# Designed miniproteins, single chains, continued (2), part 38

Each design is a single chain, and the fold is of that chain. pLDDT is the mean over its residues in the fold that is shown.

## One batch from the design tools (miniprotein)

Design m5296
Fold by ESMFold2-Fast:
Structure m5296 (fold): chain A 55 residues (1-55)
Amino acid sequence: MKAKIEALIEEYRKIYEEDPSKRPEKSFEMVLQAKSTEEFKALAEGIIELIKEAA
């Protein structure tokens, strides 16, 4: 599970760096891919950290 979440965060990070205008859309899509509360929380926290770093 953790390895899959890390892979998703890495994929999102690449998209985030390539096209900042897609950040909100991609954040929403990534979170929706979560199959459990634990995955949802981990993905949301990872995405929030990426957004904070870019701010």
Scores: mean pLDDT 64

Design m5297
Fold by ESMFold2-Fast:
Structure m5297 (fold): chain A 67 residues (1-67)
Amino acid sequence: NKVEEQIEAAERAARAEAEGLKLAFGGKEARATVELEGDKLIVEVVADDVRLRTVRDLKTGESTTDN
């Protein structure tokens, strides 16, 4: 299922980014969450003072990142 595959891909990417941030901050905690709200995929990565939130519209393929 295309939506399920996109969620799994986003979870892998978010986990990789969280691990990258954890390594960059000398092993400090990093968290990644992925949520599906209708046709929007919301990815949030938090590490220490860094917070990144990406919203991807699955219909248009557009993405917006906030920090």
Scores: mean pLDDT 71

Design m5298
Fold by ESMFold2-Fast:
Structure m5298 (fold): chain A 60 residues (1-60)
Amino acid sequence: GAMERERAARLGAESAARGAEASGGDGKQFYETAKELASKAKDAEEASLLAVQAMLRAAG
């Protein structure tokens, strides 16, 4: 589902950011871009979790 895709996107972006960081600053621009994408993916995942929680609360 959408939540699973957001988790996969977050893990991918986070892995890319960590790989760039491990490179010791080579390609600083790629590192910054990957870190921004990881942060956005994490925020999207958190928003999806809140939406699911709200739906569960409405159901019971």
Scores: mean pLDDT 66

Design m5299
Fold by ESMFold2-Fast:
Structure m5299 (fold): chain A 57 residues (1-57)
Amino acid sequence: SRIEQLQAQLDELVAQEAAYYAQYQATGDKSKLQQSMDLGAQAIGIAVQLQVARREA
């Protein structure tokens, strides 16, 4: 379903965000911080879509 697809996308983005942030904490590489922040912004967008899909279901 659309809800299952959005949940899977959200879970993947959150996992990727955490991985890049962990790399930033380990290395101090600001490009990893930027990638983490970009993924976090994408995750918020998917979370909003998921909330709407749940209300419309």
Scores: mean pLDDT 87

Design m5300
Fold by ESMFold2-Fast:
Structure m5300 (fold): chain A 71 residues (1-71)
Amino acid sequence: MAQELADKLKQQAQALIASADQLLADMNKESEELNKKDKGDGNGLLARGQLVSDTMKAEAKRLQELANQLL
């Protein structure tokens, strides 16, 4: 039955979303440190981190869509 595979895909999607949120949190922290110490492009670093996080969340939604197709 497709239900077990659908549940696993949903769990993988949730894990990917959690990883994306953790990446963004880490990038925010490093962006703040760069802005405080080196006056580097912390905003650029954060923007790139946001793009990667958004891409990971987009892939998570694709996993959710595959799970829905199995139901």
Scores: mean pLDDT 80

Design m5301
Fold by ESMFold2-Fast:
Structure m5301 (fold): chain A 69 residues (1-69)
Amino acid sequence: MFEIEVYEGMLLIASALKSKEALYLLAKQLAEILGEPVPKPDSSFDELVDYVRKLIKKLEEKARKEAEK
């Protein structure tokens, strides 16, 4: 979906720049959308990348379920 592709692009850019701040903001935004817990501010770069990937997958699953209704 269009929105999923935008978030995947944001993750790619943040990862390329090695920006913990950008990853944290992206993870926070996705967590708030999904009702998931916000990541810890002290999370490592790798932990934030993994968490954003999990949240994008959950967003895909939610969008799929909404399309089925």
Scores: mean pLDDT 77

Design m5302
Fold by ESMFold2-Fast:
Structure m5302 (fold): chain A 64 residues (1-64)
Amino acid sequence: MEEVEELLKLLEEYGFPKSIIDRVKSFETLEDIKKWLAEKMNIPVEEITLEKLKEMFERAKNGK
């Protein structure tokens, strides 16, 4: 549950619209969220981990 909340915060920081954030909240499992994000971002689902996303977002924001 806590992992889903952290992911939602990352999506907000990345600038995702509320409709997408609400969609993520509708999923029961992190795996479903990861698959949906993988399709949306055109990235392999294995790249969609909470830690990986956090690193990517932090690097994108702080390192160009």
Scores: mean pLDDT 69

Design m5303
Fold by ESMFold2-Fast:
Structure m5303 (fold): chain A 94 residues (1-94)
Amino acid sequence: SLLEEAREVAERAAELIEKYGDTARNIIGQKALEAGLSEAAANFIKNATPEQVRKAILGAAEIDPENARKLIEAVRQGVDEAERLAKLQEELAS
């Protein structure tokens, strides 16, 4: 379901922000912007706490499923990029 996809993406985004802070926020927000997210929404992500990003994604899925689909897809691209870069950083540090 859309709500299950929203929970998955919200949790992954929140975990990255909690672990990597501003670096994760900037990567997720910038990549989501490139994927078609609005500048305002991308800037929100770049400044959001883990809890704020969870609440925003889950709230969007409940209130506006059509626009939430686009948000979830764009944020998923940002999360995928941040996870890829984190893995590369861990491999280089090993």
Scores: mean pLDDT 85

Design m5304
Fold by ESMFold2-Fast:
Structure m5304 (fold): chain A 80 residues (1-80)
Amino acid sequence: SELELAEATVRLAVAVARASGDEALTREVEELGERLLEAVRAGDLEAAEEYGRRLQEVVDEALALASEEQIRAAIEEARA
């Protein structure tokens, strides 16, 4: 379902942000993830697209700060 996919996406995004060690990025990802999940639950596709895009931008920033080893660990944690 769309909600299950969004929940999995948010879990992975939070794990990656935490792997970066940047607390501000982690908080931003958690906030955007919460807004994305709210939009998906409400069926607000326009809001879901906007928050999803913003979430991807912050995750890309976190990926630039994290090492390859940290990223691999985060992916495994999110899938467990």
Scores: mean pLDDT 82

Design m5305
Fold by ESMFold2-Fast:
Structure m5305 (fold): chain A 71 residues (1-71)
Amino acid sequence: KEAAAREAVAGAAGHSRAEQLGLAEALDQMGLPKSAAGARAVAEGDLERALALLLSESEGNQRMARDAAGL
């Protein structure tokens, strides 16, 4: 759980700020508001907040957020 969430946050952090904000918009459209807030936290450089927000999602929602990482 936590390792996969940390991997997703690290992956998102490797993208440009514009790509991170685009991921946040896509996650909002998927109905994942906590994951979307996490992507915005990554864009602000707050990786601990991003991890906490993603971990507050269900396992299924965390999986969907990771699958969206290619956007």
Scores: mean pLDDT 77

Design m5306
Fold by ESMFold2-Fast:
Structure m5306 (fold): chain A 65 residues (1-65)
Amino acid sequence: SVSDETLKRAAELAGVSEETVREMIEYARKMREEGKSDEEIIEELSKKFGISREQARVVLRALEA
């Protein structure tokens, strides 16, 4: 589970809504379960949600915290 504080922080850093961060985290978790690498997850999040690779990395780090 991801805390509300983590979602809020990630949303601010990624420049998206908390709802969008929640969707990104679930999508990233699914990709990890499918065996995708961190770099593949970052690329897919960046492409799917229209954010930078750096912002996608922040979301991925939030999933790990």
Scores: mean pLDDT 79

Design m5307
Fold by ESMFold2-Fast:
Structure m5307 (fold): chain A 55 residues (1-55)
Amino acid sequence: SKAEEAGKRYQALADEVNAKIKEIQASNDTEEEKRKKSVELSREYAAEVQAILNS
Protein backbone atom coordinates (compact mmCIF):
# COMPACT_ATOMS: atom_id res chain seq x y z
CA SER A 1 0.00 0.00 0.00
CA LYS A 2 1.05 3.63 -0.35
CA ALA A 3 1.16 4.04 3.43
CA GLU A 4 3.49 1.05 3.79
CA GLU A 5 5.76 2.34 1.03
CA ALA A 6 5.86 5.80 2.59
CA GLY A 7 6.65 4.26 5.97
CA LYS A 8 9.57 2.30 4.54
CA ARG A 9 10.95 5.37 2.78
CA TYR A 10 10.55 7.43 5.94
CA GLN A 11 12.36 4.81 8.02
CA ALA A 12 15.26 4.65 5.55
CA LEU A 13 15.57 8.43 5.66
CA ALA A 14 15.39 8.45 9.47
CA ASP A 15 18.17 5.85 9.62
CA GLU A 16 20.31 7.99 7.31
CA VAL A 17 19.77 11.07 9.46
CA ASN A 18 20.64 9.12 12.63
CA ALA A 19 23.86 7.88 11.03
CA LYS A 20 24.82 11.46 10.09
CA ILE A 21 24.07 12.70 13.61
CA LYS A 22 26.32 9.99 15.05
CA GLU A 23 29.11 11.10 12.70
CA ILE A 24 28.70 14.69 13.86
CA GLN A 25 28.77 13.63 17.53
CA ALA A 26 31.88 11.50 16.94
CA SER A 27 33.76 14.38 15.30
CA ASN A 28 36.35 16.58 17.02
CA ASP A 29 34.13 19.66 16.63
CA THR A 30 33.05 21.78 19.60
CA GLU A 31 29.62 21.16 21.16
CA GLU A 32 28.42 24.42 19.61
CA GLU A 33 29.54 23.38 16.11
CA LYS A 34 27.98 19.94 16.55
CA ARG A 35 24.66 21.58 17.44
CA LYS A 36 24.80 23.85 14.40
CA LYS A 37 25.53 20.95 12.06
CA SER A 38 22.78 18.84 13.63
CA VAL A 39 20.27 21.67 13.16
CA GLU A 40 21.31 22.08 9.52
CA LEU A 41 20.99 18.34 8.94
CA SER A 42 17.55 18.28 10.57
CA ARG A 43 16.33 21.19 8.43
CA GLU A 44 17.57 19.56 5.21
CA TYR A 45 15.98 16.20 5.93
CA ALA A 46 12.74 17.68 7.32
CA ALA A 47 11.87 18.76 3.77
CA GLU A 48 12.52 15.25 2.44
CA VAL A 49 10.45 13.71 5.24
CA GLN A 50 7.57 16.06 4.45
CA ALA A 51 7.77 15.12 0.76
CA ILE A 52 7.58 11.42 1.61
CA LEU A 53 4.80 11.71 4.19
CA ASN A 54 2.69 14.00 1.99
CA SER A 55 2.94 11.73 -1.04
Scores: mean pLDDT 78

Design m5308
Fold by ESMFold2-Fast:
Structure m5308 (fold): chain A 93 residues (1-93)
Amino acid sequence: EEEEKKKLEETLEKIEKLIKIYKLLLENLDKPKEEVLKALRELAEELGFSEEEIEALLRMVEAMINEKVEKEELEEEIKRLEELKKKVEEKLA
């Protein structure tokens, strides 16, 4: 079904974008908050997020940094997203 395939492709793209965002956060978790948020904004803009999506994402990440998110928690979320990506790719094959 052509419409189902398009929805799966859109879902795959969103998952891939989220994986990139969480990986950037994980790699920069030891950096100053303002530097992390700036890098994240630039990546989200490059990935084609809307301004509303960027603002929501930055607010979420700022909360995570303020609450001292653990590296292990980010690694588990990335793993979950990669497993979801694999399932979507299997449906598109």
Scores: mean pLDDT 81

Design m5309
Fold by ESMFold2-Fast:
Structure m5309 (fold): chain A 83 residues (1-83)
Amino acid sequence: ASDEEIAEILEGGKRHGEELAEYLRSLGASEEQVEEVLELARRAYELAAESLRDPSLLPEAEKADKEAVEKAKEALEAALKAK
């Protein structure tokens, strides 16, 4: 994979993280919940970017992505139930 592809994943991940954080805050999620979701998301897109250079990291990247998605779902469900 090219350096341009890696940069695009990292930039996209940061942007998506910012949008998700704003959405969660708009639903009334706590700062602690938002920070946990952002940290897991950051780990996931960083590993995804690294896996483009090193395919041996694919299983770890997939695991991180699943953990990030599950945490985001938990935060969204908690915020929606509190409405």
Scores: mean pLDDT 80

Design m5310
Fold by ESMFold2-Fast:
Parts: structure tokens; C-alpha cells; sequence
Structure m5310 (fold): chain A 91 residues (1-91)
């Protein structure tokens, strides 16, 4: 189990780093894709550890990034809906 957990943690770190780099470059679509992969990895880690905090944090980050992607595409209605969803996740 340790080797599997170490593998998942390394992959999660790589995906989060890639998401942050893409977002810094203004590529919110690529950032969203990397965060979706990070969230899937975080859910696998949560299933092994019983700790749901990391998936919850990544779900909030992903929702924010999707809102930025929608805004960049000119979809103000979708961006507003995603920001409302983010506020609900933080409540």
C-alpha cells in the first residue's frame, strides 16, 4: 500500500504544479484539465487514508478554475453560476 500511496502523491503534486503553471500563463482550460486529474488522484488517496480534506480543497480550486475558463470564453452566465457553486462549497 505504501508504494501505491507514494505514487498517487507524486502524481497529484505534478498535476497541481502543472495546473498552477497553466493558470499563471492564462491557460485556464489546461489548468482545469490538470485539476480534474488531481481531484481524481485526491479521491483515490482519500479512499486509502479516510481523509476527505484534500478532495474538498481541489473541488473548490477546480470550480474556481472553471469559472475563470468560462469568463475567458465570454460566458458570464456560466462564470457566475460556478462562482455561486464555489461560495456554497466554502460554506
Amino acid sequence: MQARLDELLERLEAEVRAALEAAAAGDYAAATEHLERALALAREIAALTGDDRLPAALEAALTYMRAQEARAAGDEERAAALLAELEALMA
Scores: mean pLDDT 83

Design m5311
Fold by ESMFold2-Fast:
Structure m5311 (fold): chain A 74 residues (1-74)
Amino acid sequence: MLTVEEVRKLPVLDAFLKYLGIDPDDLSRLGLTREELEQILRDYAAGKLTPEEVAERLGVPKEKVEEFDKLLNS
């Protein structure tokens, strides 16, 4: 199972971006830095953000964030 710590590591971050259909090298398309993206995932893993808030900040469907959340909690 993925843990809160694992979701914040670069390999898990890259897996998350790929899961959303976003190439990690294309982060500029989101208007985000890698550090900002890591902070969003960190806050989400810590329960500070809902899947809807993460989806809104990343500009992706909330269903994709919810699917990834199931992987974190399985």
Scores: mean pLDDT 67

Design m5312
Fold by ESMFold2-Fast:
Structure m5312 (fold): chain A 77 residues (1-77)
Amino acid sequence: SQQQFQQQVADVEQRISDEMLADVERHGPPTPQQVLDYARRLADGIVQAARSTGDQQLLQQAEQQAQQLIDKVERDV
């Protein structure tokens, strides 16, 4: 369902955010490469969340969202 997808995406975002914060506390600000790696992991998580629902429309939406995220981060670094 849409709600299940949104919850799973929020969970992935929270896990990656917590990992980034822990990394900053231990090692200082992330490098551009580390930021891009976190974005790729988030993108993968979004697509996997959509796949787990079995909803093809959500999967298409998730793939588009994931690609837009990667494109934006690649422009910003």
Scores: mean pLDDT 83

Design m5313
Fold by ESMFold2-Fast:
Structure m5313 (fold): chain A 59 residues (1-59)
Amino acid sequence: SAAELVAEAKAHADKAVEALKAGDEAAFQRHVTEAGRAAAASGQPEAYAYLVRKIKAAS
């Protein structure tokens, strides 16, 4: 469902932020990619907005 894909995108966005703070560039890239895939599959713009907001807040 779209709701499940949004939840998956948000979970990967949170893991991307954790990887960014840990300096793990490979994990950061993987989780950003997975968040983007789930967001695209959900069709919900809030999923992309969440990823962008989380990365900006952590940078």
Scores: mean pLDDT 84

Design m5314
Fold by ESMFold2-Fast:
Structure m5314 (fold): chain A 63 residues (1-63)
Amino acid sequence: MVLSKEQVEKLNEAGEKLGEDPSAKVDLSFIPKEIADALRGAAAGDYEARDKLGELLTEYAKI
């Protein structure tokens, strides 16, 4: 399933906010929980979560 342009923009904004402050309260309810969890982990410096995020985004963008 492909994210809409608006969802991709919100995801990028959330990623920037979490990159500045990993504890920042951002709304990720519009994406699957597994992608939201991987994004938060990656922002906190978890290498495994960062790799998982890349895999999940690739799978999510296939269609």
Scores: mean pLDDT 70

Design m5315
Fold by ESMFold2-Fast:
Structure m5315 (fold): chain A 73 residues (1-73)
Amino acid sequence: MELIEKAEEALENKDYETALEYLKKYLEENPKPSLEEQERVAELLTKIRVEKPELKEKVEELGKKLEKQIEEQ
């Protein structure tokens, strides 16, 4: 939970790379996120992709990791 909040704070400061690092760490530490957490992570990834298209490849990598964790539920 705290890591998602830190990612949101980083996005507000336009620190997109830091936001992605927090989301990556969250997914590594939480292999079975709840539906609410999954939706929140997906929303943040979408915001980063829209606001910083240069990070699209990194966003897609984390998106695939999230999808894999959802499938394993």
Scores: mean pLDDT 79

Design m5316
Fold by ESMFold2-Fast:
Structure m5316 (fold): chain A 81 residues (1-81)
Amino acid sequence: SLNVGEDDTMEEIIEKLKETIYGTVKKALESPEWSDEEILKKLQQQRDDLIQQIEKNPELRELYETAIKLIDEIIEEIKKK
C-alpha cells in the first residue's frame, strides 16, 4: 500500500508512489506464482483503476497520470524480456 504523510510534498508523494509500484513489480517478478503475462495483466488492471481515480479525484490528475506513466514504462520493460 502507498504510505503517504499529510505533510508530504507532491514530489515526495510521487517518489513514494514510484518506489511502491517498482517494489510490487519486483516482488511479482520474483514470485514463482506469477507469469510475465499475469504480471502484465495486473499492471494493465492497475492502469485502468488509476484512470477511474482521475475521474473521481480530478484535483489529483497530475499525480495519477505520473503513476500511469510509470506503469507504462514497467510494462515496456517486461515486454523487452
Scores: mean pLDDT 71

Design m5317
Fold by ESMFold2-Fast:
Order: C-alpha cells, then structure tokens, then sequence
Structure m5317 (fold): chain A 100 residues (1-100)
C-alpha cells in the first residue's frame, strides 16, 4: 500500500487511541462509572490495535466511526445511561471486527 494510505491508517488508529486515553481520564473523574468507562477505554484500544494489524482502511474507518459514536453517546445523556450504551457499541464493534 502507498505510504500515504499507511499514514492515514496510523493517524486514524492514533485518534482512536487518544479516545481510549480520554475515556481512562473520565474513569478517574467518575469512579462510580469506572467499570464501564474502563471497558470502553480497553475496547477502543483493542479496536485501534485491530485496525493497525488489519492494514485495511475500511477497518480503520469503522474504528474512527465507533470512537466518534462513543463520544456522541457520552455527551448526549448522563453517564449512568450513556456508559452502558457505549460499552454495548464497543463490544459489538469488537465482535464484528474479530469475525471478519
């Protein structure tokens, strides 16, 4: 694959890893939701690692879309409701990517 495609994939994976890091900070700020927030962070990290391992731009695009939707959910409603919903999205994305 051309160097530009490799850089684009690495940048997309890096954005998802930044999302995982932000979610770990949220877990520290909201210890009452720590279990769900840590699941989201660990799941986003694994999604990013799968995107890097795949070398597939479609997997990298799915990874970024999942991270964006996670943060949309977390911003849309109280964490008590948002965190479990975001966990389900991350778990479903991991299942889909592992099955491919």
Amino acid sequence: KPSEEELDLEVRAALVLIGAAITKILARKHPEYKEDLEKIANGLQEIAELALASGDPAVADRAVQTAREVFRILDSKPLEEAAPEAVKLVEQTLADLRAA
Scores: mean pLDDT 85

Design m5318
Fold by ESMFold2-Fast:
Structure m5318 (fold): chain A 87 residues (1-87)
Amino acid sequence: MEELAKEIIEAARKAFDNPETIEGIEKGVQEMLKAAREDVEAAESIADGLINIVKEKVKNDPEKQPYADKIIENARRLVEEARRRAA
């Protein structure tokens, strides 16, 4: 899960130039990673919020879409990993 979180942060740093946006994503990923250990439902809600923000930020930027797709994929994989560990 921590490796997936790092991949999301790296993709965000490549997709976005605004330090505030990068810091917001970084904080969201850290909260999602923490929630994934205790409350999978909370982790999923955080991931959904992050995915919506990323989609909104890149909707008019086709060049950033590959990085956005990587963020979305790894966020979903982190939630899946949390569910498997809870089972």
Scores: mean pLDDT 81

Design m5319
Fold by ESMFold2-Fast:
Structure m5319 (fold): chain A 95 residues (1-95)
Amino acid sequence: SELIKRLEELIEEFKKAVEAEDLEEVLRRLAEIGKIVYELMKIVEDKEPILEKLKEIDEQVRAIGDAKTPEELREELEKLLELLEELLELLKELS
């Protein structure tokens, strides 16, 4: 419950940073999201739909680090936001 609430807050702050095109804030929020995802992966190992979504998010975070242009970075950030919103809905349905 506390991790879900923190994730929801981080998703909102991440969305605001992306909309503001504040790269420093985007990277800072991304690091915080990565920590929450890592914690969730440790405690949700037996819930297959959530674990699969967490793996997709981990791969997407890696894709952001590999982006070579501002356009690629924006596309990968928008994909990550979508995956995070999908994760939040799955967590709410299974809680």
Scores: mean pLDDT 79

Design m5320
Fold by ESMFold2-Fast:
Structure m5320 (fold): chain A 64 residues (1-64)
Amino acid sequence: SAEEKARGEAARARGEELAREVAKREGVPLSDVTYGSRLEGDTAVLTATAGDKVLEERVPLEDL
């Protein structure tokens, strides 16, 4: 649905922003950062990994 697509795009944009922040903080290329998102009930869980560093952000779907 349009709502599902919009939420997916918002979650992806937020995940990419988190990945860029991790890349800048760790001094690595963005291509070396693995990021993803998953749904836990009404919460989007965003992760960004650079080497041994992992950042996780939990965002309520209503805030996306």
Scores: mean pLDDT 76

Design m5321
Fold by ESMFold2-Fast:
Structure m5321 (fold): chain A 64 residues (1-64)
Amino acid sequence: MLTEEQKKIADEIVEKYGNDFKAIVEAISKLDLSPVEKAEIALYVAEKTGLPLEPVRKALEMYK
């Protein structure tokens, strides 16, 4: 479950990058958050933008 602060960050990423998959993944990877929190933000962004969650999750693992 996302905190209100994490939800605000996710909303800002959606507003700034929209449907740009690469920019969204890069923005999430640069957040000063745990891998679990980044995954929760990625899920929220994917649901909001209609992007497929599994490719987003895989891409985030590559930025570790």
Scores: mean pLDDT 74

Design m5322
Fold by ESMFold2-Fast:
Structure m5322 (fold): chain A 105 residues (1-105)
Amino acid sequence: SLLEKIRELGRQAVEAVKNGDTETAKEKIKQIVELAKSSSDPQAIRAAIDSLVEVADVAYENGDREVLEEAYKALVELLKSLPNDKDLILYGIGAVLRAMGLLLD
């Protein structure tokens, strides 16, 4: 399923950050965004937002600023492409603000 694939990519991105593999983490982030942008399923989009926030948090904790910046940019890109769903839009705004806060800290 798309939901399972997005969650698996998120797990792979997190593990890449933990292992210092910045390039792999950035590639997984890009794949999450493209899958979410191609979907009208609110659950899949929410899973992508959740995965990107987790990657941002883990990147911040591990001092990987490049992955943190990539996750922030990914969340902004995804927010711009969300369907007309108020709950998803508000959720996406919260995620973008969280990642931005981590970058400014």
Scores: mean pLDDT 89

Design m5323
Fold by ESMFold2-Fast:
Structure m5323 (fold): chain A 68 residues (1-68)
Amino acid sequence: SEEVLERTLREFQRILHDALVNRVSAAEAEARLREVWERTRPLLSPEQQALLEKTLARAVAALRRLSA
């Protein structure tokens, strides 16, 4: 649903922010993002899944740049 997508995107932003301020490690943040993706994707339409997957890829790329 749209509400599930919006809440998940906000959760992704919080997880990424926690890594950026060193509240969690980049590896832990990536694991949390992937867990949220796996938990949430069956609740989403294919179009919403594609959008969330792109957002996940961007977040993971940002975390990997921080962990280098």
Scores: mean pLDDT 83

Design m5324
Fold by ESMFold2-Fast:
Structure m5324 (fold): chain A 100 residues (1-100)
Amino acid sequence: SVEELIEVLEELAKKAEKLLEEFKSMSVEEAKKAAKKFLEEFFEKIKPFLSEEAQEEVEKIIEETLKELEKAKSVEEVIRVFTEGMHRLGQVVAKELEKK
C-alpha cells in the first residue's frame, strides 16, 4: 500500500541522515562499505512496492552509484556520490507514488 511505502521511506530517510553524519567519523573504505550496504537495503525494502519498470530504473541507478563509489578517493566524494544517488532514487519513488 501507499501508506506502507511512505512508512518505509521515512525509516530509510532517517537512516540515511544518520549515515551522512557517521561518514565524517569513517575512513574512505568504511564509508564506501556503509554506503553500499545502505543502497542494497534500500532496494530490498522498496522493491515490493515498485512496478517492474521502476525496479529496473532503481537497479540501474544503484549500479551506477556503486561504480562511482568505487572511484571515490575521499569521504567528501562518498557523501557527494551517495547524496546524488539517493536524490535520483527519490525521484523514481516519487513518480511511483504519483501513479497511485
Scores: mean pLDDT 86

Design m5325
Fold by ESMFold2-Fast:
Structure m5325 (fold): chain A 78 residues (1-78)
Amino acid sequence: LTPDEEAEVYLALGLIYLYLGRKSFEKGDYENAIEDYEKAIELFRKAIELATDPQVRQEAENYLKEAEEELEKVRKAM
């Protein structure tokens, strides 16, 4: 994999964990929601580190911010 291809894989995996975190949060499963959001954040950070394509980097940065904001909401709900 090239760095940009690897960044795209990390971005896609991050989106999966972001989705799972959201579903756990909707169910009131705060512990699993936190774990999934933390995984999403780590994956988006990896995508940002590897991305040389500005569009991929910007998408990863936007989703990282969303995941961080949503994680904060979960922590406040506990």
Scores: mean pLDDT 88

Design m5326
Fold by ESMFold2-Fast:
Structure m5326 (fold): chain A 85 residues (1-85)
Amino acid sequence: SSLKEEIIKELISLWAANFGKKGLVYETALKILESPTKEEQYKVIEEAEKKGLSKKVAEELRELVDKGATPKEIFEKTKKIVDEL
């Protein structure tokens, strides 16, 4: 949807503007939104953990995937996660 496309653009901008732990969270959320299946979304989170994503953040992102969260819900939760870092 157009809303999904706008969220993806914003996540790209936030990833480009942030480094370290915050950048990794934005990158992971972006890749989740670009992944067509739950299986690929789980793989994105697993690869992010290998890159240093915390277990707590990984579990929060898995909960979003489990419930079939909308792009807006993923975006809002991603911003809250980053604010807590």
Scores: mean pLDDT 88

Design m5327
Fold by ESMFold2-Fast:
Structure m5327 (fold): chain A 80 residues (1-80)
Amino acid sequence: MDTWKVKATVTKKDGTVIETEGTFEGTKEELIEHMKLAAEEAVKALGGEEVEIEVEEDENTIKVVAKSEAGTVEITATKI
């Protein structure tokens, strides 16, 4: 079980950028699952119906990017 610093950036089609930060304590697998769900729900909240999700990971970093016609959501987690 590790502590992770999580940063989420939502970019709307109109160019509006919303940033949030937090921490997560848990396994890497649990965090990836939560990040995917959060990205999908964020895109859905923007009005996006078609979602393309990409996941990149290494030992200390996880990056989830969800793209749609309504905007882009990028969530990055770094182990601390």
Scores: mean pLDDT 81

Design m5328
Fold by ESMFold2-Fast:
Structure m5328 (fold): chain A 83 residues (1-83)
Amino acid sequence: SDKELIEQTREFVEEIRREIEEGKLDPETGMRLAEGVVVSTLELLGLKEEAREVREILERARKEGKPLEGLDEVIAKLEEILE
């Protein structure tokens, strides 16, 4: 279901965030992986506006050097879609 796919995508982003926080994954690489999976999933589900918002969140996070904050905003966006 769409809900299960979004829940799995949220769990994936949470895992990427944890690995960056633990120093196991480069922040730039983690943000690229999260962006690719989240944007592709949202676009597949026809959520084009939400996909655009995720791209904007992560672009801002890269520019400001705040990868964990950016991923937290993406997680919150996915939780909003699930409501």
Scores: mean pLDDT 88

Design m5329
Fold by ESMFold2-Fast:
Structure m5329 (fold): chain A 89 residues (1-89)
Amino acid sequence: EEKKKEAEELIKKAIDYANEALTVLRSDPRNSAGAKLAEEAIENLKKGTIEDVEKAYKLFRAVSTNPKVRDLAEKAAEYAKKAIELLKE
């Protein structure tokens, strides 16, 4: 129960970093594909299940290939991974 609350806080931090990355990607229409992946990752994080957060983690790995948002996407992935570990026990 306590681990679930900690995981929810980590998911919130992942969403915050993902939204910052999404804002950067949306500023340039050439990054529309990356923006779509970031949007899908945020939707998966909001669902909050282990499977959905793992899907978000994989999407952030794809988003991190763009150097403009690499640090933000890597931070989002890091928090998603920590949340998965807490949700697993």
Scores: mean pLDDT 86

Design m5330
Fold by ESMFold2-Fast:
Structure m5330 (fold): chain A 90 residues (1-90)
Amino acid sequence: MSMLEKQQRMKEKALEEGRRMREEGLERAKKEGLSPASVQRILTAVDGGTGIVLRLIDENIDDAEKAMEEGIKLAEELVEETYENELKEQ
């Protein structure tokens, strides 16, 4: 498998994980009764996190898998922090 083919697959996985995080974040926000503004901030954090993952993959073509794994961890931390902050503002 070429490095470019691996990079492309890691980007596809990152986009799939971003969609999962968006769906889970939206469902959790609805369950907790968060405002539409809070929901929008959480979704913005998911989109931002997904962008970070894609950028890390692009910058680390020789180790795209590790870049994706590290990026997903950072994205999940960003989303969780955003969610906790929104819960505190209720």
Scores: mean pLDDT 82

Design m5331
Fold by ESMFold2-Fast:
Structure m5331 (fold): chain A 84 residues (1-84)
Amino acid sequence: ERVDRLLELVRSYYNMAKAAYKGAELNKDDPRFVKIMLELAKKALEAARKAYQKLVEIDPSRGPEARALLKEAEEYYKKVEELY
């Protein structure tokens, strides 16, 4: 149960990073908006990393599943950074 909640947190933050990238891509000609999306993606990634660390401490066997979501969140953050 606790592990499943942490996995859902990683997924929620992955979705937040993805939304930040979509927002930045649609508004790439607005540097101020892209900067706001970059900050959102950074906060989402930081929160995803914290949830991932707690998940791995409780159940390392669920690590690969959460790691895949974290990796995608990191890729969306990089894409927003490239647009800025």
Scores: mean pLDDT 86

